# Designed miniproteins, single chains, continued (3): the designs that were tried, part 53

Each design is a single chain, and the fold is of that chain. pLDDT is the mean over its residues in the fold that is shown.

## One batch from the design tools (miniprotein)

Design m9940
Fold by ESMFold2-Fast:
Structure m9940 (fold): chain A 81 residues (1-81)
Amino acid sequence: MTEEEIKKMAESMIEGLKSLIDAAEQVLKDNAPKEVRDRVVAALDGFIARAKKWMPKFPEEYQKEIEELLKKAEEVRDKLR
């Protein structure tokens, strides 16, 4: 994988995490039904697992941003349970 591909992957992961966190916060705010909440939790768990797997391969700057987003994603996920 080229440096450009790694950078694009990191940027896509950051954007994906931000988008999913925003969606999860909206679901929490709306007191969505258990079925919707369970679906969002599953999506968060899957994305968190992928981010943790790939994060060590990214430059340190991207790792720090992803770590902060992962912490926020885990906090929102736990609130949805």
Scores: mean pLDDT 83

Design m9941
Fold by ESMFold2-Fast:
Structure m9941 (fold): chain A 114 residues (1-114)
Amino acid sequence: MLEEVRRESLEEVTKIVLEGIKEVNEKKLSDAEVLELAVRTVSESLRVIAERYAEAGLVVEQSEVLEIIRKAIREAKERALKEGLNEEEVKRFVEAVERVLAALEAGEPVEPVP
């Protein structure tokens, strides 16, 4: 069932993002290391979503993948803040992940349009 695959993918990706947030909070990481962790987090999330949809015999579109990851980021951020993790470190990792997603979605540098 598509809704079950989406829900399971969302929960697994939320855990992946939350683990990244916890690593940034627990370790003194540079901005470059945070970006590297964000790239790995997005890559792992993409793999998990693709595998779960393939196992269900479903084809996943890029828009659906991006929606799942963006929702997972929001849910992971809320869980991290409820657990008392540092808001500044949570923000650093979330912004890095969102930057990686924006680059993936555009396939090119995104210019701010007024």
Scores: mean pLDDT 81

Design m9942
Fold by ESMFold2-Fast:
Structure m9942 (fold): chain A 57 residues (1-57)
Amino acid sequence: SLEELAREMGRTLAASGFDAETTYRATLAAFTQSLGLPREEAERLARIAAETAEETR
């Protein structure tokens, strides 16, 4: 699912030393540019990734 992809991206970026804010911005860009998702959906998924990164850190 897209939500599981977002969590995996969050875990990966946190493991690489990126904070939640950087994770949010990077995943938002990926979901809008690579997957072409509507802004609202991309923001929701980027938030899931950022929250996962914060929890993983």
Scores: mean pLDDT 83

Design m9943
Fold by ESMFold2-Fast:
Structure m9943 (fold): chain A 69 residues (1-69)
Amino acid sequence: GLSEEEHKKLLRLIGEILRLIGEILDLERELERAKEEGDEKRAEELEKKIEELRKRIAELKKEMASLPK
């Protein structure tokens, strides 16, 4: 199984993923408002930022998958 240090790393990675999900939810609410207001430029900027955060989550998930079983 995982070592004690690897278990701690796993918990930290989970915490970081949850924080990023929270940031995405906040940005998705801002994106919805921008779309409702017809602010296409702001909407595009927010969509790009959301995509970057989703990529970071994917990288963290890969780190979790790389931990020994």
Scores: mean pLDDT 84

Design m9944
Fold by ESMFold2-Fast:
Structure m9944 (fold): chain A 71 residues (1-71)
Amino acid sequence: SMKDDILNKYNELKNEGNKLKSKYDELSRETGRNHRESVEEAAKKLGEAGELKDKYDEVTKEANNLENIYN
């Protein structure tokens, strides 16, 4: 059924988004907590977190579009 196909894709995107968000949250929490961490290392982690956040936002937008089609 078309609704089942849309729901499956929505769940896949939600799972992907949740994984991206978890990685983003981990990197954000690590930034600045290590007393041995250099400014460059902190900046790199923030950059990686930013990339993960952008991917999360894109996947979340796609999931919301599928939810609107399903409903």
Scores: mean pLDDT 68

Design m9945
Fold by ESMFold2-Fast:
Parts: structure tokens; C-alpha cells; sequence
Structure m9945 (fold): chain A 55 residues (1-55)
């Protein structure tokens, strides 16, 4: 369902945020940048489905 898709996007975004924080703390700026870009893409998809921003 749409609700299941929305929940999946929220979980994936939370995972990416945790990984991005870890990469930043470890000084892995390349991974940090890539994870930030993926999070932005998920936020755009969430906005398409709900009309609201995820983060």
C-alpha cells in the first residue's frame, strides 16, 4: 500500500542519516556526500507521495 511505501522510505532515510553521521565522524567525506545525495532523493520521493518533506 501507499502507507507501506511511505514507511519504507522513512526507514531508509533514517538508515542513510545514521550512516552519513558515521561517515562524517570517521572523516569519510566521499561516503558522507553520497549518502546526503541519496537522502535528498528519498525526500523528493516522499514529497511526491505525501506532498510533504520528510526531512
Amino acid sequence: SKEEEVQKLKEEAEKLEREAVRAYLEGDFDTFRKLQEKAKELNERYKELTGELLT
Scores: mean pLDDT 79

Design m9946
Fold by ESMFold2-Fast:
Formats: structure tokens, C-alpha cells, sequence
Structure m9946 (fold): chain A 55 residues (1-55)
């Protein structure tokens, strides 16, 4: 569970960096993901970010 959360955070960070998201926004998003009690919600957010990065 901890490893899965860290993997999600790491991938979202990399995708946001690739998209040129400002550092302040990246930090806020990553903090929210770390605080998200539901891993299912975290996975859904990762899917959204992946789709945004692909466009």
C-alpha cells in the first residue's frame, strides 16, 4: 500500500514535470495525493493526469 502510493506520487510528479506544471502547483497536488485516504481515488487521479499528459 505504501509502495503503491509512492509509485502513484512518483508517476504523477514525472507527468506534471513533463507537462511544465509550476513547482507550487506540483507540490500542492503531491501533498494532496500523499494525504488522500483512498488509494482508489489516487489511482483515478493518476489516470486523469496520464490522459492530460497524452493530449
Amino acid sequence: SEAERQAIIDEVRALMEAMGVPEEVKQAVLAALAAQPSLEEARLYLDIVRQEAAE
Scores: mean pLDDT 80

Design m9947
Fold by ESMFold2-Fast:
Structure m9947 (fold): chain A 88 residues (1-88)
Amino acid sequence: SMMDQIQQIMQQISDMLPDMRDYIDSRMQQMQTSSPRERMQIMGQIQMDMSYRVQTDPSVSQSQADRVRQLTQQMVDISVQMYQQSQQ
């Protein structure tokens, strides 16, 4: 269910940034075989990469950049929750 939420968010980001689709697919594949801790680290890297992508592209509107940042933060929060549940 939480992985399904991450998949839905990644799809939204792919729709906004079609050039990132292959990157997103690669990261999703990596996460399917990763531990909860490794997924948190992967999510941190995705957040950094997406922030850089929207920051350095003048064709990306402020509203699109803000939406991507909001979506990446939601994925990070979900990955943290999954990690916390794995400690129980």
Scores: mean pLDDT 86

Design m9948
Fold by ESMFold2-Fast:
Structure m9948 (fold): chain A 88 residues (1-88)
Amino acid sequence: LEEKLPEEVLEKIKKGQEYAEEAKKAAEEGDYKKAIEYLEKAKEYVEEAKKLVEETLPEEDAKIVTEGLDKQIEALEKQKEYLEKKLE
């Protein structure tokens, strides 16, 4: 409960969230291509965070954290698919 993630993991998650926010703004402005590029960046950072978690945390703790990160990756993928359909 008082467990802290490594600083490198937190930085990757933060960058992913920043890119996801930029993607949302671009999509609201109708720039779907730019939004997709930002979603790809966000996904890359979340995937890097997941890999670091798997390499650095104990197996039981890594499983809990990676489940949360996997849900974030799935949400980003769903948003990207939605925007890609808008470009077709």
Scores: mean pLDDT 82

Design m9949
Fold by ESMFold2-Fast:
Structure m9949 (fold): chain A 114 residues (1-114)
Amino acid sequence: MEEEIRQEALDRVRRLFLEAGERVNKEKPTDAELYELALETVSEGLRIVSDLYEKAGLTPDLDEIIDILREAVDRAYEEMLKRGLDPEAVEKFREYVDRVIDALRAGRPLPPPP
């Protein structure tokens, strides 16, 4: 994996998760809406990573994509807390994101909505 492309992917996906966390903080969504947002955000993150690597002439494996997603969500979560977003709301969102990422890595169907 080329380091420059990895860092660009991390930055873009981190911003994506941060924007999602801001919406969670403002809108106080239900558990079902949080899960739907987590699915949408992870799917968009996958697309961003895949598109960046493909444009660079690289083929990322699933483990590389998962590592980028996990690192990006961790960085975004730390930034959310530093910005004073509601810890309960953003932690719950992170839990759903982690469940979706775990399901992708395991090759299992996505977890059912709560």
Scores: mean pLDDT 81

Design m9950
Fold by ESMFold2-Fast:
Structure m9950 (fold): chain A 86 residues (1-86)
Amino acid sequence: MAAEALAKVPLELRREIASAIVNIAFATDPEEREKYLKEAEQIASKVEDPEVRETLIKLARDAASGKITPQEVADIAARAVELAEA
């Protein structure tokens, strides 16, 4: 689901949002996590499709809460590239 949502985002926005979510997952400080979460939500707000936007915001929040690991975020981003290129 999350990879499919990322694949529907234009390439420039997809790179920006994926980078922000990876930064959230790798952040060791709560203040850095909050900063990157806000950046991810701002980028997601530029996505036209409401369902895709909501999925990206959920992914960012899951990364911020530690519900997904940095490795899982990287795997989601890689899968999104496969889906977009198929």
Scores: mean pLDDT 78

Design m9951
Fold by ESMFold2-Fast:
Structure m9951 (fold): chain A 74 residues (1-74)
Amino acid sequence: SREAVEEALKVAEEDLEKFIKENEGKISEEDIEKLKKLLEEARRAVEEGDYEAAHEKVNEAQKLLGEILKKLES
């Protein structure tokens, strides 16, 4: 639903802000920029009424976040 996608995006944005703050200097700027770009694309999709695209972009951001966390463990 529209509300579910909007809430998921809001949570992802808040989680990303916390993650960046907690890991300043530990994560590459490139990875941070990629995450921000995906969330910006999701927001744009929501604004355009394309909730399927928005959901896909949020999922891509979550997958990338998982990859970043894996790199931090290495």
Scores: mean pLDDT 79

Design m9952
Fold by ESMFold2-Fast:
Structure m9952 (fold): chain A 84 residues (1-84)
Amino acid sequence: MEQREEFEKLLKEILRNEAKALRDIHPDDPAYQELADAFEKAANGEITLDEVAELAKKLGRPSLAHYYRLLAEERRRFDAQAAA
């Protein structure tokens, strides 16, 4: 199987699982609900991982923002390789 397909599958699973966790743990926190919505949109391809990272930084979670920037860079590497 192609490494890009495995990466995309795992990334979508991670994003959906994190969205569910935020909704369950912080149901009454609008900032965490906004972040959960962003994870679901990213899993559906509606927004970029860079947009998720920017939102995480604005919500005071710089380590999470850094993590999603690294994932965005890794995704771009797989996309570049697949396009060649």
Scores: mean pLDDT 79

Design m9953
Fold by ESMFold2-Fast:
Structure m9953 (fold): chain A 84 residues (1-84)
Amino acid sequence: MDELIEQARKLTEEGKKLMEEGKYDEAVKKFSEALFLYVRAAGIDSPEVAEVLELLAKAYEKSGNTELADFYRRLAEYARQRAA
């Protein structure tokens, strides 16, 4: 489990850097990989999953995919409520 969490953290940081560079489609790929690993390691109710879902929503919004941005934003809200 430790290796999955470490890899997910690295992917999340890579995605954040890509967001700063305006590479939103590449950031989506990094955040999607991080989401998969965090769900496997910590479950859907983890704070880490909620954070990555919010980052996915922002990346999709910046790339012009408003329907996926809204979907991931709602999913992030749900995950945050369950993690609390």
Scores: mean pLDDT 83

Design m9954
Fold by ESMFold2-Fast:
Structure m9954 (fold): chain A 55 residues (1-55)
Amino acid sequence: SPLEEKVKALEEIEKLLKEGKSFEEAIEEAKSKVTNPEAIKFLEGLKETYKLGEE
C-alpha cells in the first residue's frame, strides 16, 4: 500500500541519516526503492520542504 511504502521509505531515510548520509542523499536512496507514485511524490515533497527550511 502507499502508506506501507511511505513508512518503509521513512525508516530507510532514518537509517541512512544515522549512517552519516545527507537528507537529500537519504531521500534519493529511499525513492529508488519505492515504486508507488504517491510514495514518490511524498518523498519529493519532503525534499522540497527541507530545502525551503534550510534558508
Scores: mean pLDDT 77

Design m9955
Fold by ESMFold2-Fast:
Structure m9955 (fold): chain A 62 residues (1-62)
Amino acid sequence: MTPEQRAEQTRRLLLAQGVPEDVAEQVARLIGEAHRALQEGDTERARQLLDEAAALEDRALA
């Protein structure tokens, strides 16, 4: 699965959970960027991006 496909899948799942469209798009973008970083071997950047995505998702679902 490409980073772009991962981002789109995440966006759809968050929208189904009732997350606002703007927040779902932001989280999806971060997930896509994290998977791109993993493909490049940049595990530290991927971890930072996933942490940001998790924090946004947590606040939206609180």
Scores: mean pLDDT 82

Design m9956
Fold by ESMFold2-Fast:
Structure m9956 (fold): chain A 62 residues (1-62)
Amino acid sequence: LKVGDIVEALKDIPAFTPQTLALKKGEKVEVLEVLNDHWVRVRSLETGEEGYVPTAYLKKVE
């Protein structure tokens, strides 16, 4: 994944802290920052909310 990629949540993801973003399966988000191989900061295209999510739960949209 890289900054600017549009990605989709593979499953429902709960928010564990105020810094993490809750996503529903199939929700599309834009990658804003790649922190490391395991975490990215994203913005929801549906709500405009930002937060951190695990990269393992995201799929790049083609």
Scores: mean pLDDT 80

Design m9957
Fold by ESMFold2-Fast:
Structure m9957 (fold): chain A 91 residues (1-91)
Amino acid sequence: LLSSAASVEEVRRAAEEVVREVEETELSRRERVALLTALALIGIGELFSGNLEGARAVAEALERVAEILEERDPEAAEFARRLAELLRQNI
């Protein structure tokens, strides 16, 4: 799929952009869940292509998003943590 063509640096940039958007933007819960799901799908795509470093970068970004959202949206934070754990277990 499209994400499997990304370099590790491109994956890191995409992950950092998601972290910044979550930190700076007043997103609805639906938007947060959609953004986290999209990021997780990128990580899963990297796993399928054998790009373990890319998958790790996504897991790290999901962990940072969980920390940022912990007070503002604990449900979304927990969702992000579970997605990060799923990726790390398969790395």
Scores: mean pLDDT 78

Design m9958
Fold by ESMFold2-Fast:
Structure m9958 (fold): chain A 65 residues (1-65)
Amino acid sequence: REETRERILKAAIDLFKQRGAAAVSTAEIAEAAGVSRRTLYYHFPSKAALRDAVAKRLAEEYAAA
C-alpha cells in the first residue's frame, strides 16, 4: 500500500523538477506513477498536499546525508 504513495512522490519530484509545480497536473503525476487519479487523490487530496510531501521527503534526504 505505502509503496504506491512512494511511487507518486517520486513521480511528483521528477515532474516538479522538470516543469515546475504550476505546469504539472495531478493527472500527469498519476500517469507517471502508474496509478489512477482516484488513487492519487486518496493519498494526496490536493497539489498542495503533494508539494508538502515532496518537501518533507527532500528534507529527510538532506537530514540523512
Scores: mean pLDDT 76

Design m9959
Fold by ESMFold2-Fast:
Structure m9959 (fold): chain A 66 residues (1-66)
Amino acid sequence: MSKEILDLMIELGKLIQEAEKAGLLDAVKEARELSARAFEALRAGDGETAKELLEKAIRLVREALE
């Protein structure tokens, strides 16, 4: 796993935890679905798609927290 993907996963995990504490359950659900798709992309060897999906999940949770 690249450092970039690992850093994105760590940031997404922190944001999901904040969203759960804030009661943003729909945003948490969608972010987890995007994260699951990112893991499937990584399993298939597609790190670029995984990165895009993780960045999308991060943006979604950040927008919900604003």
Scores: mean pLDDT 84

Design m9960
Fold by ESMFold2-Fast:
Structure m9960 (fold): chain A 80 residues (1-80)
Amino acid sequence: SEIVEEFKKLLEETAEELKKLMETRSKEESLEMLDEFKALAEDAIETIAKVYKLSEEEVKELREHLKKLVEELRKHIEEL
């Protein structure tokens, strides 16, 4: 799905920008930013699923992709 691929790319680009910001922040501030990113992204997935009438499989792909990005960001913060 084009919408799924575009949103995955948006999540990836947002995660890259967060990594850059985290380099200028404390570890505690970076963890707070990660929690905010996760919450906002989860809400965005729910909204997009309703607006574009995404299938259960498409929603699952977006959620799994978000989980992977959150894990990668968490590991990055631990290495700060």
Scores: mean pLDDT 87

Design m9961
Fold by ESMFold2-Fast:
Order: C-alpha cells, then structure tokens, then sequence
Structure m9961 (fold): chain A 62 residues (1-62)
C-alpha cells in the first residue's frame, strides 16, 4: 500500500517537473526562472519518493 502510494507520488512529481520545464521554455525570463525552480523541486521530490519506495519494498521482502 505505502510503496504504491510513494510510487504514485513520484510519478506525479515527475509529471509536474516535466510540465514546469515546458512552461519555462514558453515563458518570459522572470516567469521561466520560477518554473525552472519548481521543476527542480519536483524532480528532487520524485527521487526521494522513489528511494523511499524501494527501501520499503526491500524491507517487506526481507
């Protein structure tokens, strides 16, 4: 259950990161900087959630 929730959260963060990168490309310099920051934050969040999911899945199989 928790592993699945974390993987879904990671997937949503990856999508948000990608969407923010596309918005940054189409935005002016000021808005683009904000979207790039949001993209980086979402990408980091996805990695953390994926690592947590892998750790929990490993613990359940041990």
Amino acid sequence: KKVEELREAAERSRRASEENRELAKKSNEREGAAYYSASSINEAGAEVNEELAERLEKEEKE
Scores: mean pLDDT 78

Design m9962
Fold by ESMFold2-Fast:
Structure m9962 (fold): chain A 74 residues (1-74)
Amino acid sequence: MDVDFVASVAAALISLADRVTPEQLKEALTQALLFEGASEEDAQRLADHFVELSKTKSRDEAVEEVRKLAEELQ
């Protein structure tokens, strides 16, 4: 998995968070994770967690957490 790619997608999505729905954020990150070889179950779990992070943490903190979680998916 290209963790740098996943983190860059997460950063871009957070920059768009005021212009998109939570469902669109989840779908976009899910598709990026699936493209990088994550299972559908792991992609959905990480994307759900990312939507929560986007509401509760700063952009940099949310991106760093996504990076760490993506590294755990191998």
Scores: mean pLDDT 81

Design m9963
Fold by ESMFold2-Fast:
Structure m9963 (fold): chain A 81 residues (1-81)
Amino acid sequence: KIEELLAKAREALEAKDYEKALELAFEAAKLAFKEGNLEAAEEALRLMEEALALIENPSLEQLIKLGIAELLVAVLKVVHS
């Protein structure tokens, strides 16, 4: 499921559907956190950063989602250390 979400997020980026890519990558980040998968969470965060950089007027909700994903990755790094 994580790999499916990441694949769909990459497809959305290629299609220039940046909002969809951000949402799919955010779902992947949450699932990766739930499963303790640091590598997948880091990839999801990278995809979110790429998508958000290409959104002309990001919403407050989109910025909050990025902040949540950053926190989830930071927590996983502490757990894996």
Scores: mean pLDDT 87

Design m9964
Fold by ESMFold2-Fast:
Structure m9964 (fold): chain A 70 residues (1-70)
Amino acid sequence: MEKLIEAEVYLALAEIYRALAKHDFSKGDKEGAIESYEKAIELYRKAIELGHPDAEQFRKDAEEELEKLK
């Protein structure tokens, strides 16, 4: 249960940073958006390590969103 709770916390934090990245981009802050996406991807990787079943798909979605900014 502990690892699952930790995985869920990392996933939630990653979702917050991913949302922040989208908000920053919508405001014209491309640099801030990139930094927030990179942080989200790092946090998704932690959720994957801890066994969250959905984290791999969310990481891929965030990586695709980041690539659209380059």
Scores: mean pLDDT 84

Design m9965
Fold by ESMFold2-Fast:
Structure m9965 (fold): chain A 86 residues (1-86)
Amino acid sequence: SAREAELRAIVRELRDLRAAIERGLISDEEAAAALEALAERARSLGLDDVAELLRRAAEAVRAGDRERALELIEEAIARLEELLAA
């Protein structure tokens, strides 16, 4: 379905973003912008809990707290994967 395709796309982009943040391959501003864009896409699917996690991750990366940002991204991925497994 189109919904499942979009969920898979968000998961893939979050995994790529997580790797880029962990390796220092992306600026905090670029990472925050990417997280906010992904949060808006999650919100458009009615996934307000995932959108909130991603907004908090964007705030964490802007504050330079990479560990907290990665933790929140991992939680968002886990919730999206649960939806895909159902």
Scores: mean pLDDT 90

Design m9966
Fold by ESMFold2-Fast:
Structure m9966 (fold): chain A 116 residues (1-116)
Amino acid sequence: EIDELLAQLGSSDSDVRYEAMEKLIELGLKNPEEVVPKLVELLEDSDEVVRKLALRALNEVALEHPEVVVPLLIEALKTTKDEEVKELLRALLERLLEDPDLPEELKKKIEAALKE
């Protein structure tokens, strides 16, 4: 189910790609622990469109489940060797800091991670 949707993000058909992204967001809102790690892996995909759709899906899930998404993004930032992926992860974490509903404990974790 999830793996099929992840593959569809790379489809040559834009309608298939967007529908897959919407379904992954829906699944991520229901089961963030299963979906979020897979979306983080897609940030390293060779297809820039796949990376962009994964980033959008991660942002949507993070607004509802920051307690799951934030630790995984911080771990990815520490472990990735891809400079472009690091920049995407930093940008997403900085965007999450602008959310007034972000829990204070998660805000502190993001601020510590972004200080390098």
Scores: mean pLDDT 82

Design m9967
Fold by ESMFold2-Fast:
Structure m9967 (fold): chain A 60 residues (1-60)
Amino acid sequence: SMTVVAEFPSLEKAIGAALAAIGLDPNAKVKVEGTKVTAVLNDNEAGKKAGAYILEAAQE
């Protein structure tokens, strides 16, 4: 498994990114704590795509 942790500029963006990640990797374990998103992703294409999405979204 791959763990991704990212801080977002707002609660709405954190929740949006978490929901998008679950949509990309439905077996992902995602935790949202305020503006902080922690995702435990699968070591497959879906998990890698979800992880990349979270990290890129947090940089906006």
Scores: mean pLDDT 81

Design m9968
Fold by ESMFold2-Fast:
Structure m9968 (fold): chain A 114 residues (1-114)
Amino acid sequence: SLLGLLEEALGVLGRTSLEVGRLAAERAPLEEILAVVERGVAELRGLLDRALAVATPAQRELLERVRALLDEMLAEVRALVEARAPPEEIALAYHLRLSEIQALLREIEAELRA
């Protein structure tokens, strides 16, 4: 169901956020932080593609905005890793878009629960 896909997507975002935060706090290699973000984004893209297949036109608009935010987040994280930015800046780039993505997904979830 669309609701189940959105709940799974929120779970992926939460797990990835915790792991990115932990690795940044531990000053882990930037490549490890990038790998976690790339795995999370890949899993989210798969869930979004499945959600888009069953979504209404209004829900599709919100899901396409989520897709755009994921693409922007991954591009910024990759650029920061290439520039050898501090781990905390890489984690911040991930978390700045996380709140917008979560808000959009929860808006669709709330409509499905109403």
Scores: mean pLDDT 86

Design m9969
Fold by ESMFold2-Fast:
Structure m9969 (fold): chain A 104 residues (1-104)
Amino acid sequence: KREEVEKYMNEAIEHAEKAYELARQVDPELAPEAERFLKGLKAMYDTALKETDPEKRKEILGNAYLYAKGHAERLIARFEQLSPEVAEHVRKTLEAVKKAYEAA
């Protein structure tokens, strides 16, 4: 269901944005990695929203999940000691990205 997919996509971006906002306050040197994570997800989701073929859209969402999984593991490891709140928003981003893929 397209509405359910878009709901989870929006939740993923919201949490990724919160992770980046908090990362900027906690560690300005590591914040660029959180920004790359956010921008990469936004780019893939922009492509998914323009895709009218359900199979191709699911493929894009699957690629977004693989991208998010790899980046989330590194961000969680780096921020867990510095800011559990950043790590938690990254975990919620990954959960929402997975749900968007599963709903597609």
Scores: mean pLDDT 86

Design m9970
Fold by ESMFold2-Fast:
Structure m9970 (fold): chain A 67 residues (1-67)
Amino acid sequence: AEEYLKKAREALDRAEQALQQGNKTESANAVIEAAFYAHRALKAGADEKEVEELLSRAQEIAQQIAN
């Protein structure tokens, strides 16, 4: 569970950095990766609140990419 949470956080950090650089493609790919690992963490028994916070962050970045 912890390993998936760590990978999700790392992917979100990359997504935010890519978005700041104007690289929407890299940001979108990183958001998809973050959501994938967050979902895997939840299935592996990770804390639902931690997963929800990660998914909320991913959704916020995705909305910024879409606009």
Scores: mean pLDDT 84

Design m9971
Fold by ESMFold2-Fast:
Structure m9971 (fold): chain A 93 residues (1-93)
Amino acid sequence: DAGRRAAEAAREAARAGREGDAEEAARYAGEAALYAGEAGRAGGFEAELGAGAAAVAAGVAAALARLGDAEGAARAAEQAARLAEAAAEGRAE
């Protein structure tokens, strides 16, 4: 659940970044980082590693968005979404 929410929030951050909305991109990227951290705490060591990577990528997206780099924020958020989806899939197995 938290992993899927992280992926969804990261996808919304990527969309906002592509649209040039740095404020929305930062907000969604921050939510993605929080949900990724929550998923890691719930899932054990392997899920924690994957969720940690997703949280770092989401944090980078948030930072770039705050600096006004909407394109960079979108790329980092897309990476966060892929990492969060992979972590959620590994947890489902």
Scores: mean pLDDT 73

Design m9972
Fold by ESMFold2-Fast:
Structure m9972 (fold): chain A 62 residues (1-62)
Amino acid sequence: MTVPSYTAADAQALFERGAQILLEQLKKAGAPQEKIDEIEELIKQGKYAEAAALGGDVLAAL
């Protein structure tokens, strides 16, 4: 059993998974496509914290 230390890659994979779940929730909730596109762009840039913050704000406003 290999127990890798938390690496930047492991953290990025976890954030990416969380961001995908958030996008799915936003799409199901009927969030504006403009906001979904902004969040997807942040994810593509690796700005997962900013994507999560924006997504959370949009979801809270629905």
Scores: mean pLDDT 75

Design m9973
Fold by ESMFold2-Fast:
Structure m9973 (fold): chain A 59 residues (1-59)
Amino acid sequence: PKAGDELSPEEKALIAQVEGLRSQGLSQKEIAEKLGISQATVSRYLAQLEAIRAAEEAG
């Protein structure tokens, strides 16, 4: 995966918010509702966060 792809300000903000809300114990559906995005988009951002975390654990 490409680390450091230039993301839109909205995507960066949403990914950061998804991480924060996930840390608070919110489900994908709750995060989607709170951010006003689709559950599929939340799932995509969670997958991206999990890939980053896996890379951090490996290095």
Scores: mean pLDDT 75

Design m9974
Fold by ESMFold2-Fast:
Structure m9974 (fold): chain A 60 residues (1-60)
Amino acid sequence: MLIVEAIEDYEAKTPEELSLKKGELVEVLEVVDEYYVRAKSLKTGKEGLVPKYKLKLVEE
């Protein structure tokens, strides 16, 4: 299970995207392309597309 953290707030621009708050933890479900992943919020349980550049790996 790959857990990553939102590095800043992200507001969904389409119904397929996931809105995130800075510091929110998400599980990466799949890598969709070079720019987007499908992720599930651990806080809300909602799933959607998020830009990769808004995420960082939490596990050190």
Scores: mean pLDDT 78

Design m9975
Fold by ESMFold2-Fast:
Structure m9975 (fold): chain A 113 residues (1-113)
Amino acid sequence: GLPAPVAPAAGAGAGIAGGGGTGEGGSGSKELVEMAREAAREAGINPEAVSVELRDDPAAPGHRLLSLGIVDADTGASYSGALLVPGSATTETASREQIRELVEQAIADAAAS
């Protein structure tokens, strides 16, 4: 990322563009984080190594862009990716499947590295 607005605040003391903390967002992001952690746990990755960010996608109204980062020191796995998830749909199965696929792909990529 390139968050230009963070420069005036110096970022270290008070991140004006900090974008909040881990596992917050209120817009269902906690459920997506839990799905990602569950998939990681099933794949043998430390669920605490998973970071998730959710934001609106202007190119896909009604959807949100899920950014996923995995850095597991125990397994050496490291990956980042993004996928579209429904912003207002309660299609739990579809979202879980997409997150699982992304986590499995991240593990495969890390193992190939």
Scores: mean pLDDT 60

